# Designs tried in a protein design run: designed miniproteins, single chains, continued (2). Part 34

Each design is a single chain, and the fold is of that chain. pLDDT is the mean over its residues in the fold that is shown.

## One batch from the design tools (miniprotein)

Design m5233
Fold by ESMFold2-Fast:
Structure m5233 (fold): chain A 83 residues (1-83)
Amino acid sequence: SELEKLKEKLKKEFEEVKEKAKELAKKGDYEEAIKLLEEEIEKYKKILELGKNTLPPEIKELIEKIIEELKKLKEEIEKAKEE
């Protein structure tokens, strides 16, 4: 189904972004990792705003969870940078 394909795509893209941010942080490129996460968070927020009346509820919930997980990862990387 189109819904399942969209969920799979969103989950895959999310995992790729998380992996990239973690690799950047591992290399000490904290500022680049933080910037990447900020840009992705804003991208997903825009998707929610544009799709608020058209996106299936299941997709909205998934995107909201993605935003929260990206925010948590950003906070962890910001804390690691200060240590």
Scores: mean pLDDT 86

Design m5234
Fold by ESMFold2-Fast:
Structure m5234 (fold): chain A 77 residues (1-77)
Amino acid sequence: MERALELVERAAEAAREGDLEKALELLQKAGMIAASQGDTESAKVIGEAVKRVAETKDPEEAARIAEEALERVREIA
């Protein structure tokens, strides 16, 4: 089973590479995995990151959002 943390980390990498679509996909998957494991706090953090990345058209801002989510999930998990 993939860990939500690993997927958030990959999402940050995808955003840094300019792939907003892949970053959003990975964050959505990470949120679903966190929720399925009962980690509602990480799922909420990741869900907020999904909304913010979906609103931005800037890969640099998306990377920052994903990196923030990664740091928060590391604190929780």
Scores: mean pLDDT 80

Design m5236
Fold by ESMFold2-Fast:
Structure m5236 (fold): chain A 86 residues (1-86)
Amino acid sequence: LEEEIKKLEEEIKKDPKNAEAWYRLGVLLHEAGKYEEAIEYFEKAAEVAEDKKMKARALGYLAEALHKAGKTVEAIEYLKKASELA
């Protein structure tokens, strides 16, 4: 986990607009149950994503992580944003 995170962090350091790397960091932390940290990375993935499919995917996972963290109102808001991109 830490080794995988470190490699993705180095990838992002060289290319901060790499939405896929931000998204993968979020997924790893979400799988580890670290929902608050996953939220931050999914927010970054959605922010830097250039294509609608990647942005929708990041927003969908952001909503899931928000829901798991108990932020249900915010989760619903981001689900609506994700559906608008579908």
Scores: mean pLDDT 80

Design m5237
Fold by ESMFold2-Fast:
Structure m5237 (fold): chain A 56 residues (1-56)
Amino acid sequence: SVSEESLKRAKEVFENAEDPAVKAVAAYELAKTLEELGGDPEEAQKAREEALKLAR
């Protein structure tokens, strides 16, 4: 499905990112995708926290 494909792509971008700053942006995008798709809000929140960690 489109939702699953979007999530898979966001994950792939996150994993494939070399630079920590780029990886942080990818993690934010992953969290946003989870929120917009109506997934588990707790999982989306954890992804966002991971992005903040990487952005330090």
Scores: mean pLDDT 76

Design m5238
Fold by ESMFold2-Fast:
Structure m5238 (fold): chain A 55 residues (1-55)
Amino acid sequence: MLPEELRQRLREAMRKVFSDEAVDRVLKILEEGKSKELTPEQRDLVEAAMELLEA
């Protein structure tokens, strides 16, 4: 299960680029451990958000 703090930070980072609905869909897939079900666009979104979290 995805940690609450990571979920909140990912949501905030992704909201700068994408809609809340798209962000929630991606977070749901990650929480279910189905990262392979992410589309290329959703995967890019997650990578961009992770880069923002490292800053």
Scores: mean pLDDT 70

Design m5239
Fold by ESMFold2-Fast:
Order: C-alpha cells, then sequence, then structure tokens
Structure m5239 (fold): chain A 59 residues (1-59)
C-alpha cells in the first residue's frame, strides 16, 4: 500500500527527488522498507537512482 501511494506521489510530482532516509523521516515506513519500495519502483522503470542516492521519476 505504501508503494502505491508513493508511486502516485512521484507521478504527481515528477520533479521530486527522495532518498530512503527522507521517506523514513516522514514516519511512514522504516528505512529498510523505504529502500525496498524505491528499488521496486526503479525496477519497474518509474524512478531512477541519482548519483547522490536519491530517486526521481524516470520519464
Amino acid sequence: KNKEILKLYFESNPELALSAEELAESGSISKKTATRILNELEKEGLVERLKDGRYKIAK
């Protein structure tokens, strides 16, 4: 469920760049879960990992 919400958030905010740390900081999920979700979205081609470790929409 958190993955679906985050996917929609990235799609609605294409300039958004988030790290796993920032997702965990929001209090929504653990850092481990945040990393997993971001990796899944990257694998699906929705987001790309930046040099600084943050993720943003890949479109």
Scores: mean pLDDT 73

Design m5240
Fold by ESMFold2-Fast:
Structure m5240 (fold): chain A 56 residues (1-56)
Amino acid sequence: MEAKREEARKAALEALKTFSHLSDEEKLELAIYIAKSYGLSEEEARELAEELLKEL
């Protein structure tokens, strides 16, 4: 996919599923880290991470 946000979302979601035993705080930090690695800003990464945690 060409949309960095969509790639970041897929990667973060797979990581959260893999590390489901982590605390909510650890999951949030992991998702933010992955999203930022895909080029999202701190604000975009945090919004994505919070969205994913609500879906789990």
Scores: mean pLDDT 78

Design m5241
Fold by ESMFold2-Fast:
Structure m5241 (fold): chain A 62 residues (1-62)
Amino acid sequence: GWSKEEIDEILEALEKRMDEAGVSEEEKEKILKEFRKLLEENPKDVEGIHKLVLEVVNKANE
């Protein structure tokens, strides 16, 4: 699985992208929490990464 340090780095990069996109602080916190859970529960493989990308796309289109 993803290490804590790798998860934190990924979430920091995602937070920066959301800040640049003008996502609200409340929605940003909610998305980051959901992503942390996905990274902790999904294996560090192609399928896990693909699922994570789909979740990002779905959240962006809500």
Scores: mean pLDDT 70

Design m5242
Fold by ESMFold2-Fast:
Structure m5242 (fold): chain A 81 residues (1-81)
Amino acid sequence: MIPAAVVAAAKAIVAYIETEFKDQLAGIGGLRREGDAGVFTVTFKPGTNIDAIIEALKKKFPHATFEKVGPNTIRVTVPAA
């Protein structure tokens, strides 16, 4: 079972991405459990500056990890605490 705090944090990150980067957003993957963390992927439109988006997300959500896993895809890891 994914902890309620992890689910709440993931929802906050998704809401921020859908609000601030909606024009660059292609899709958001489902939240899954990876050990004690929640993990999901976010895919952006080709030509999007992913590095700038990762920087903005790290500033807004310093407790989460944002990793570039493809040219237009990031992996978001939300720790249990």
Scores: mean pLDDT 80

Design m5243
Fold by ESMFold2-Fast:
Parts: C-alpha cells; sequence; structure tokens
Structure m5243 (fold): chain A 57 residues (1-57)
C-alpha cells in the first residue's frame, strides 16, 4: 500500500527500519508533532519531520 511505499522510501533515505518508518507515518497521519513522533518511535526529530511531510500526501 501507499504507507508501505512511503515507509520503504524513508527507510532507504534515513537508515531507520521500515517498521519504525511505518509507525512514524501513522503518528504523523494522526496529527502528532515531529517531537511527539520522535519520542514515541525512537526516530530523530529530523526523520519525524520528513514523515509528517510524506504522510500528508
Amino acid sequence: GELEELARKLSDITGVSVEQAKKALELARQGKTPEEIAEETGVSVEFARAAVLLAEQ
């Protein structure tokens, strides 16, 4: 699905796992801030910002 493709793309660019990328995208879709996403998933705030941008698509 679309979320899987976005997670794979983020994983490839940033080096985080596809599972963490998926969770970050789901939280971004829910309207979480990059800081909240980073705290909840363990990814960087920089990665979380990218997830927010991609989840809006």
Scores: mean pLDDT 78

Design m5244
Fold by ESMFold2-Fast:
Structure m5244 (fold): chain A 59 residues (1-59)
Amino acid sequence: SKVEEARKLLEEAKELLKKGDYLRAAQLSIEAARLFLEAGDFKGAKEAMEVAEKAVANM
């Protein structure tokens, strides 16, 4: 499902964020947010956007 795909991307983005790969973390978390929004999972979308914002802030 889109939600399962989005969750997988979000977890990968969080791992990239921990490793300091901010560009890839931002890219994957933005894609996760898009998939969460398309699925109507607004809580997931907010979490993904927070990860993206944190990644961009560290670039």
Scores: mean pLDDT 89

Design m5245
Fold by ESMFold2-Fast:
Structure m5245 (fold): chain A 70 residues (1-70)
Amino acid sequence: ATPAEAAVLRALLAAGGAPRSLAEIARAAGVSPATVSRALRALEARGAIRLERDPATGRVRLVEADLERF
């Protein structure tokens, strides 16, 4: 995993399953929103996280994390 992916995962875990925008995750992780988008795709592709996405708001919610797949 990259440092950006680690920072994004920490921000999601700190949210405790609360819905967050990409901008909120970016601010918490110290990266750009574009970097958040790429990190989320990479983490989901590996099965390290499972997200719920709200298409109306663009917010994402962490529903499950598997740190062994990180």
Scores: mean pLDDT 84

Design m5246
Fold by ESMFold2-Fast:
Structure m5246 (fold): chain A 55 residues (1-55)
Amino acid sequence: SALAADAREFVARLEARDSDFSGIALPAPLMAALLEAASQGRLAEARALVDRWAA
């Protein structure tokens, strides 16, 4: 899906410790789930969530 590309880009920026998320359009629930996982130091979980959604 088109949104899977934006979700992967968002996770990539989180992994790069880039706080600029300009140009990324994600549904609020998905963005919240990814941010929560990242805030808990669970970037591997965030990546797995995106991979499941993109598959």
Scores: mean pLDDT 75

Design m5247
Fold by ESMFold2-Fast:
Structure m5247 (fold): chain A 61 residues (1-61)
Amino acid sequence: MSTLTPEQERLFQEALDKWDTDREASLRALSEATGIPLDEVRRDLASIEDEDGRPVFLFRP
């Protein structure tokens, strides 16, 4: 994605808050917010999840 709207950034932050509680719900929320298919979101997050176990890929192409 090229640019995140304020709404998308908010949803992204909410998804990160839910990451420790319910990863499935968080992944689905990220898929809805970004328009990326759920399967792709899971793959991308799994590869980038090394830092703190949190997704950072949503800000990158």
Scores: mean pLDDT 61

Design m5248
Fold by ESMFold2-Fast:
Structure m5248 (fold): chain A 93 residues (1-93)
Amino acid sequence: KAVAEIEEAKAVKPGEKIKVTVKLLEDGNYAIFLLAKTKDGKLVTIAAEPFTPYSAGEVTLEGTAPKEEIEKYIVLVYDESGALVDRAEAKVE
């Protein structure tokens, strides 16, 4: 189906680049979101690909780390029916 992984979420400074890789196992229309959850419970969208046709393979999202204290980064992958097909989290220390 899809496998999401977060490669560069650990110890990213405010304003620096964060990268995530999503591996899609089948062709389809997917929406992919990279979110940050702050320590005060706020969700911030770092990068978003709206529903887009993809071939099977790797998709890389890059965004800018917010300047707030971050609890974790979250990647969400939805198929065209709106079903969540994969989720990955990386806890920030």
Scores: mean pLDDT 74

Design m5249
Fold by ESMFold2-Fast:
Structure m5249 (fold): chain A 74 residues (1-74)
Amino acid sequence: MSKTIKIPGTPKDPSSLSDEEFIEWAVNAARYIREKRPDMPPEVIRALVLGEARRYRPEAVEAVRAALEAEEAA
């Protein structure tokens, strides 16, 4: 159940992105996955997006997690 999927709108240079740009990409990715797989609960989508975030910018994972939690609450 933990297969990673390719996220549209992937940054051109993940290592050169600002934390804000990276977080926005992650939120957009979560929204896309939710639209494509409405049966997935938010915690599963969050886990998938955090997996991708860790691959590109492990230092930004905490900020991405917070942004995804805020998106879920909105």
Scores: mean pLDDT 71

Design m5250
Fold by ESMFold2-Fast:
Structure m5250 (fold): chain A 61 residues (1-61)
Amino acid sequence: MDYSNLSKDELLKLIQKLIEEKELSLEELEEIMKKANIPDDLNEASKEQLIELIKLLEEKK
């Protein structure tokens, strides 16, 4: 799916849904964010950083 057409708010909603569906722990989320150089506050993240996070979350099992 081409996430570049989604707004930043829509990307944030997708991230929240993926976290809930994959039952990610806070530690796992922080590790993924750290690895992708994503800021702790997702509202400060760029659209490109949010797309990268979504891709990493989709790959997480």
Scores: mean pLDDT 76

Design m5251
Fold by ESMFold2-Fast:
Formats: structure tokens, sequence, C-alpha cells
Structure m5251 (fold): chain A 72 residues (1-72)
């Protein structure tokens, strides 16, 4: 359900802001599970991986976000 996916996306954003990058990834994974085409969730998951120093994973998820929404 898109509404529930948005709730997890918002929780992930809060975790990112708090510096809890692993928790942010967990919330973004929940959002993606509910809405696999939610480009913003993949983009923010990439940001979380970049903040954790995991550049290869960050690039992978950012490319997925761009594939789903080229305007990103």
Amino acid sequence: MKEEAQKYLDEGKKALEAGDYERAVEYFNKAIELDPNLAEAYALKAVAYQKMGRGDEAEKWYNKAKELDPSL
C-alpha cells in the first residue's frame, strides 16, 4: 500500500537526519517492499550507504533510483 510505503519512507528520512544510517536503510527497505517503484526510497537508501562509507552499494541504489525516475 502506497500510504504505508510513504510512512516507512518518512521514518527512514528521520533516521537519516538522526545519523542512524543502518536504521534508515531498514526503513527504506520496508518502503521498497511495499512499493518497489518508489524511486525516492532507492535514492535515500543510496544516501544512507554513502554516509556509511559503502560507496559501491550507494552507486548501485542511486542507479536504480535514476532508472525509475530519470529526473533524480
Scores: mean pLDDT 84

Design m5252
Fold by ESMFold2-Fast:
Structure m5252 (fold): chain A 77 residues (1-77)
Amino acid sequence: MAEELAERARELAARAYELLKSDPEEAERLLEEAARLLEEAMKLKLKAEGREDLIPELERKSEETRERDLETLRELA
């Protein structure tokens, strides 16, 4: 389950990378979706390991990283 979401996230990120030069707007959207799927995969893994107490911290750090990465991409555009 979690591995399936992580694999989908990797596929979306790879597609976004291919579109980065020709369609940066679509690439950004795909990267956002990939990041969200990866976050869900990590949450499922934490639940399976009985570490649900770490989910709020993961969510905060993932959001901070995503915002920073998106800001960097926008600065380069």
Scores: mean pLDDT 73

Design m5253
Fold by ESMFold2-Fast:
Structure m5253 (fold): chain A 61 residues (1-61)
Amino acid sequence: SEEERREELLARLRELYAQDPALARALILHDVPELDPSLSTEELIERAVEIALERRRAALE
């Protein structure tokens, strides 16, 4: 389900941020360049996940 996918993406990004914040930040901004890099860690992660889910939904239609 979309909720399960959201949880998976959140967990992966949070783990990456815990291990290597610079790499995680670079990966998020590479995939979602419109995001403001001054956003908090949690805001970046949550917004990136929501955008990924929106893109997936759009691609299915």
Scores: mean pLDDT 78

Design m5254
Fold by ESMFold2-Fast:
Structure m5254 (fold): chain A 77 residues (1-77)
Amino acid sequence: ERYRRLAELSERLREALEAGDAEAATEALLELAREEGVEADREEVRRAVEEVLADPELREKAIATLRGLAEQARAQV
């Protein structure tokens, strides 16, 4: 269950980043942090998301990383 949920959230975050949707990316990242047992500040996460979206290199790297994480999480199911 948890690995499936992490794969879902990773894909939602990736889709939001590809769409340039900072709000959706922030929500997905906050849910991912919660699944990992990490309390994250919404404003700090939103700021980090906006920085990634503003930098094409960081955005592409983040998307590639999330694709890999989603694939790895699904392999556990």
Scores: mean pLDDT 76

Design m5255
Fold by ESMFold2-Fast:
Structure m5255 (fold): chain A 70 residues (1-70)
Amino acid sequence: NLEETKELIDAEVPVFGYVVRAVTAENAGDFKQAAEDYEKAAEIAESNPLIPQEVVDAYRKKAEEARKKA
């Protein structure tokens, strides 16, 4: 349980970096950069079997919304 939690946290650190960049870009009005960063977060999350599909889908949806605004 604790080891699985640690593995999930270690896997989420790269995803978190892209999400922070995406949110910063959205706040700056750079929706193209936000879409790219959310898409990268989704790709990394999808490659990790410990990350729920719902989280991957959420990042994909954010990328689509940002792309729509770009």
Scores: mean pLDDT 75

Design m5256
Fold by ESMFold2-Fast:
Structure m5256 (fold): chain A 76 residues (1-76)
Amino acid sequence: AADLVLEGHRAFLAGDEERARELGEEAERLLAALPPEERRREELRAAAALAEEAAARGLWPAEEAARLAAEYRARL
């Protein structure tokens, strides 16, 4: 699920809003099928990956993104 969230984000940044929506809906469907504990871990992994991706693209300061990613991973 985390991989689909990241791919959806990349599609959105590329301007492919329909593809981003499809991937987002698939990710939500897969997350809904997981036990609550596993869903939370996947959501935290996705959040960390998205923060790192945003920093890599210059959308967020690298220091802030690294701090947030570390916080998300610490909650796994």
Scores: mean pLDDT 75

Design m5257
Fold by ESMFold2-Fast:
Structure m5257 (fold): chain A 65 residues (1-65)
Amino acid sequence: EVTFNPKKGKLPKEAQEYLDKAVEALKAGNFTEAAIYVQKAAEIARKNLSGDEIAAIFLKALGPV
């Protein structure tokens, strides 16, 4: 199974920052801003991660809405 710290399953710092902003926007009820930040994070993450890895990280951070 997934180890404690999978190197390629970890978001780049820039993508992590956008994902954190998306979580904050969701908590504030700003779904449009959250969507923009998720898109930015996914765009950066897609360069190094598979769709499944991105989905797993995002679901863990954002939760199914």
Scores: mean pLDDT 70

Design m5258
Fold by ESMFold2-Fast:
Structure m5258 (fold): chain A 70 residues (1-70)
Amino acid sequence: SKMEELLKAIEELEQKIQDIMNDESLSKKEKIEKIKELYEEFLKENPDMPKELKEEVKERVKKAIEIIEK
């Protein structure tokens, strides 16, 4: 179903964000830039995502960036 595809895409996004956060070769700035780029591509690839899921994904991205900035 389209919902199952969206949930899978969110799972893949979360895994990629974790991989970026754990990459010791990247600076804090590079990690933030890569996460922002990944989020922009995710939104472009999933234009029909429900508002509630868009807000959830946005908050997850925001929290990841906040962790990196500490």
Scores: mean pLDDT 85

Design m5259
Fold by ESMFold2-Fast:
Formats: sequence, C-alpha cells, structure tokens
Structure m5259 (fold): chain A 55 residues (1-55)
Amino acid sequence: SSLEKVNQKLLEIHRETMSEEELAELNERLSKAKSLEEQLDILYEASSRLAQSKK
C-alpha cells in the first residue's frame, strides 16, 4: 500500500540520520502502533525533530 511505502522510505531516512538507540526506540513505538496511520504520524514527528535539529 502507499502508506507502507511512505513508512519504509521515512524509516530508511531515519536509519541514516538517527543513532542506533534512537532508531531502536522508534522501531519499538512503530511496532506498538495500532494502525498504519499511527505509524506514519510517529515517523513524521521523528522527521520534524531531525529537520529542526539540523537547522
């Protein structure tokens, strides 16, 4: 599905920008998410934080 593809792409970006510990926590939150939309929200929040930190 389109959401799965978006989630995979976002996670790949995070693999390159996050520490191993941060990525492990992100994956744990994703595994506990109740829906694909909830997973997307978690990934977007992580992406926004990375963008702000790089500023």
Scores: mean pLDDT 74

Design m5260
Fold by ESMFold2-Fast:
Structure m5260 (fold): chain A 60 residues (1-60)
Amino acid sequence: MSLEEIYIEIVRNRYGEDPVLIERVREDLATLSEEEKRKILLALKKDGESEGVEVPEIPE
């Protein structure tokens, strides 16, 4: 699974199925480097885990 797909799943779990938000997130992620995507994904995972949100496994 791609870093983008994992990020979108966390967004859905956190904020629900919002088509406008999800589309905007996809566009924003497309402008980021792989390293930038990984860093923001790790931050989102940490916040989600602290709030009890289900977070998919992040590939190495």
Scores: mean pLDDT 74

Design m5261
Fold by ESMFold2-Fast:
Structure m5261 (fold): chain A 87 residues (1-87)
Amino acid sequence: SQTLRDALQHTADLAIEALKQGDLERAIELLEGMREGVRSLPPSPHRQKALEYLDKALRAAKQGDTEKAIEYLKKARDHALRAIEEA
């Protein structure tokens, strides 16, 4: 769904900007929202990888490692977009 792809991409972009600005509370909220969205998709290897990378991004964000959080979030986004395409 183009609508789901656009929503996920927009949320990911907002989370990256929040992380860059040091707004960890907002970044964590957005990452948790992305995780909920990805969990609603049909099971697939890309869905599983997206969830794994979102968990890593959340851990990094909670530890204040914004650079690693952004790295993991970008990987999660790429897998989530593929999971949506396959749904």
Scores: mean pLDDT 88

Design m5262
Fold by ESMFold2-Fast:
Structure m5262 (fold): chain A 115 residues (1-115)
Amino acid sequence: MEEAREKLIAQVEAAGVDPEIVRRMFEAIENEDYIGVLDAAIEAARQGVGTASLALREALRRYFEKRGIPFDERRPLSPQEVADLAREIVKEMTEEERKELGRIVADAFREHVAA
């Protein structure tokens, strides 16, 4: 996990993105603060972190598919568009639903940074 964290921090710094949001996301995952994971992932995607936007997209798809609701992606979305979509969806969620989504985001993020 530390090796994946260091690699992603180096990649986002090289891209001119503030690595602090990536550090916050890893800390939230380590502390099982799943609302914090969700909030950090949305902000990281807004700042252009591709791994965060990918994790959010997959988490939204998994979350809604479990509920029998098809997740309709009209087209490939930019990281910023994924962040905006997630922000609008999260506004309508209960705390418990946001925690569940945050757990799925953490799982998807771990899969993508370990690859």
Scores: mean pLDDT 78

Design m5263
Fold by ESMFold2-Fast:
Structure m5263 (fold): chain A 72 residues (1-72)
Amino acid sequence: GAAARRAELARLTQEAIKAYNDMVEALEKGDVEKTLEYAKKLREIADRLESLGATEAAKYFRDVAEELEKKA
């Protein structure tokens, strides 16, 4: 139902924000390996968001992951 979908979207959004913050911290520290690892995780979360219909959020997190990877 709608409540279950809303809960899953909220959970995935929280996981995406955490992965984004972890990625930014890794990039700031010059940890290329960790930056790429968190970028992969962020894209996996984005794929799940898209599968639930959150297309705009998924695109945002994919674009962010790609942009930060270019700086690694």
Scores: mean pLDDT 85

Design m5264
Fold by ESMFold2-Fast:
Structure m5264 (fold): chain A 69 residues (1-69)
Amino acid sequence: MQEQIDEEIEEALALIVAGIVKIDMVNRGEVSSVDEVTDEQVKAGLDEAVERGEISPEMAERAKAVLDA
């Protein structure tokens, strides 16, 4: 099945979600650029995005797993 080959696609989607979280932090004025965002801040931002209903808890878990890899 293509689902096992889609691991790279899942990683890419998780990175996109993490990127959206970084951009949201910049828009909130917590950081001056996306390059300033740490992995710990991205994980916190993912939890905030779940609370706001912007992403699912499952998507947040996948994004955190990619950051820990």
Scores: mean pLDDT 72

Design m5265
Fold by ESMFold2-Fast:
Structure m5265 (fold): chain A 72 residues (1-72)
Amino acid sequence: SAAAEERARRLLREAGFPDELVNLSREDQIAELERMLANIEAFLKEKGKQLSPGEQEAIRRVRELIERLREG
């Protein structure tokens, strides 16, 4: 719905994401965030580094944002 799309745009702007992401459809916004998260996780795995508490918290916040976009 238009209301769900407007809410998604607002959430992404409040999180500091660029207009290129904000102006996508909600489905494409979710797909792009999931792709960003997968790339971050792949990078950390390649470096053989265990995630710090701060890195785990950052990943958790991105996952929460994806869930909020799905709920709207």
Scores: mean pLDDT 79

Design m5266
Fold by ESMFold2-Fast:
Structure m5266 (fold): chain A 94 residues (1-94)
Amino acid sequence: SLEEEILRLFEKAVLGLVLGARRFRPERAEEITAYAQKLEKEFIEALQNKDYEKAKKILEELRDRTLELLGDSPLAQAILRTIDEALRLIEEAE
């Protein structure tokens, strides 16, 4: 389904952020993992409720955190492209 595809993209972006933290910011890895787990729970709830405005807000927060943690790095840009694809699919679901 479209919602399953959106969730897969979100999970891919979150995995990228967690792996990026572990590699480049290991002192923040525990913080980022906890953040990711909380964000994933909220994102799943938003999709189940068809609260696409909240789902978009969560993706925007994930984008901001990615840039804060990883800067303008190739990994950050790859994560941001995945987030942008998820946002595009949410707009199609609205």
Scores: mean pLDDT 89

Design m5267
Fold by ESMFold2-Fast:
Structure m5267 (fold): chain A 104 residues (1-104)
Amino acid sequence: MEKKKKAEEYLKEIEKLLNSDTPDFEKIRQLLIEAIENTTEETIPKLIDVLRKVLDKLSPEQAEELINELTKVAEKVGKLDINFQLGVEAVKLAVDRVFDRREA
């Protein structure tokens, strides 16, 4: 389907931006929204892999804000499967922050 190709193209563009010396996170955010709107069951695993790479580049506060925004987009477009996966990634980040990245 056309949506699958669009989602794959958006995800490739995000990976290209992440490999830049100065990643444009506002553009990455917009491309992630487009990828969610165009995602299919077949593209969800790739979307989550790309999302993890983006979250690794963000501060904990920015990562939480991004997940919350993407969750709202997924709910609005009726992508319950992606909304569930976003919840799983949020939990993994919270666990990592508590156990592996405690600053105090």
Scores: mean pLDDT 71

Design m5268
Fold by ESMFold2-Fast:
Structure m5268 (fold): chain A 94 residues (1-94)
Amino acid sequence: LLEAARKTAELAIESKDDELEVEVNLAFMEMSYSLAMRMGDYELAAEIAELLAEAAEATGVRVAEAYELLAEAYEKLGDEKKAEEARKKAEEAA
């Protein structure tokens, strides 16, 4: 799952000029994040969300949504400081 997310992030960044391809790849990463969250693997979910936020920032697509997911994952891990920083970035991108 994590390796697939990394590859998908790379594809999204490489396809930066094709907005539809970028959105499809970011949506796939969001699905991978949701699966990790449903499995209760919050550490994996945070790693996927970090890759998603990186790809979103590089492409300019779904940046706010990516940071909202990252904040949720950090909250589940109990890292309130990182969760707050991610929420702030989501607000700035909204």
Scores: mean pLDDT 80

Design m5269
Fold by ESMFold2-Fast:
Structure m5269 (fold): chain A 62 residues (1-62)
Amino acid sequence: SAEDYLKAGKILYEMGRYDLAIVAYENALKLDPNNKEAWKLLGEVYRKKGEFEKADEYYKKA
């Protein structure tokens, strides 16, 4: 489920595995394209990677 992908992504994010966290959050959005939490979490991970413009775009979708 989308929720399971969000949980997996959060664990990967806590481990510092940002690229794998992105893949998990993108899979959540494939199952639920209107998932505001997934948009916010993608924003958070891109911000951690220093990609501030991309992070802002995802925050605006949340």
Scores: mean pLDDT 85

Design m5270
Fold by ESMFold2-Fast:
Structure m5270 (fold): chain A 62 residues (1-62)
Amino acid sequence: SSMEKRLKEQKEIARFIGRVLRRIGDLLQRLLDAKKAGDQEAVEEAERELERLNKEILEEIK
């Protein structure tokens, strides 16, 4: 039925969003830990990884 198809599509979208948010969360946690440690190189590395991830997500949505 049309309702079951929409429910499946919604679940797939939710799973995709969940994976993306998990990756962002992991990188944000790494950034926070680096800031607390005063490790400027690790901060800059985590920031570069977040920027790269944002670019990848934007390219995938387009």
Scores: mean pLDDT 80

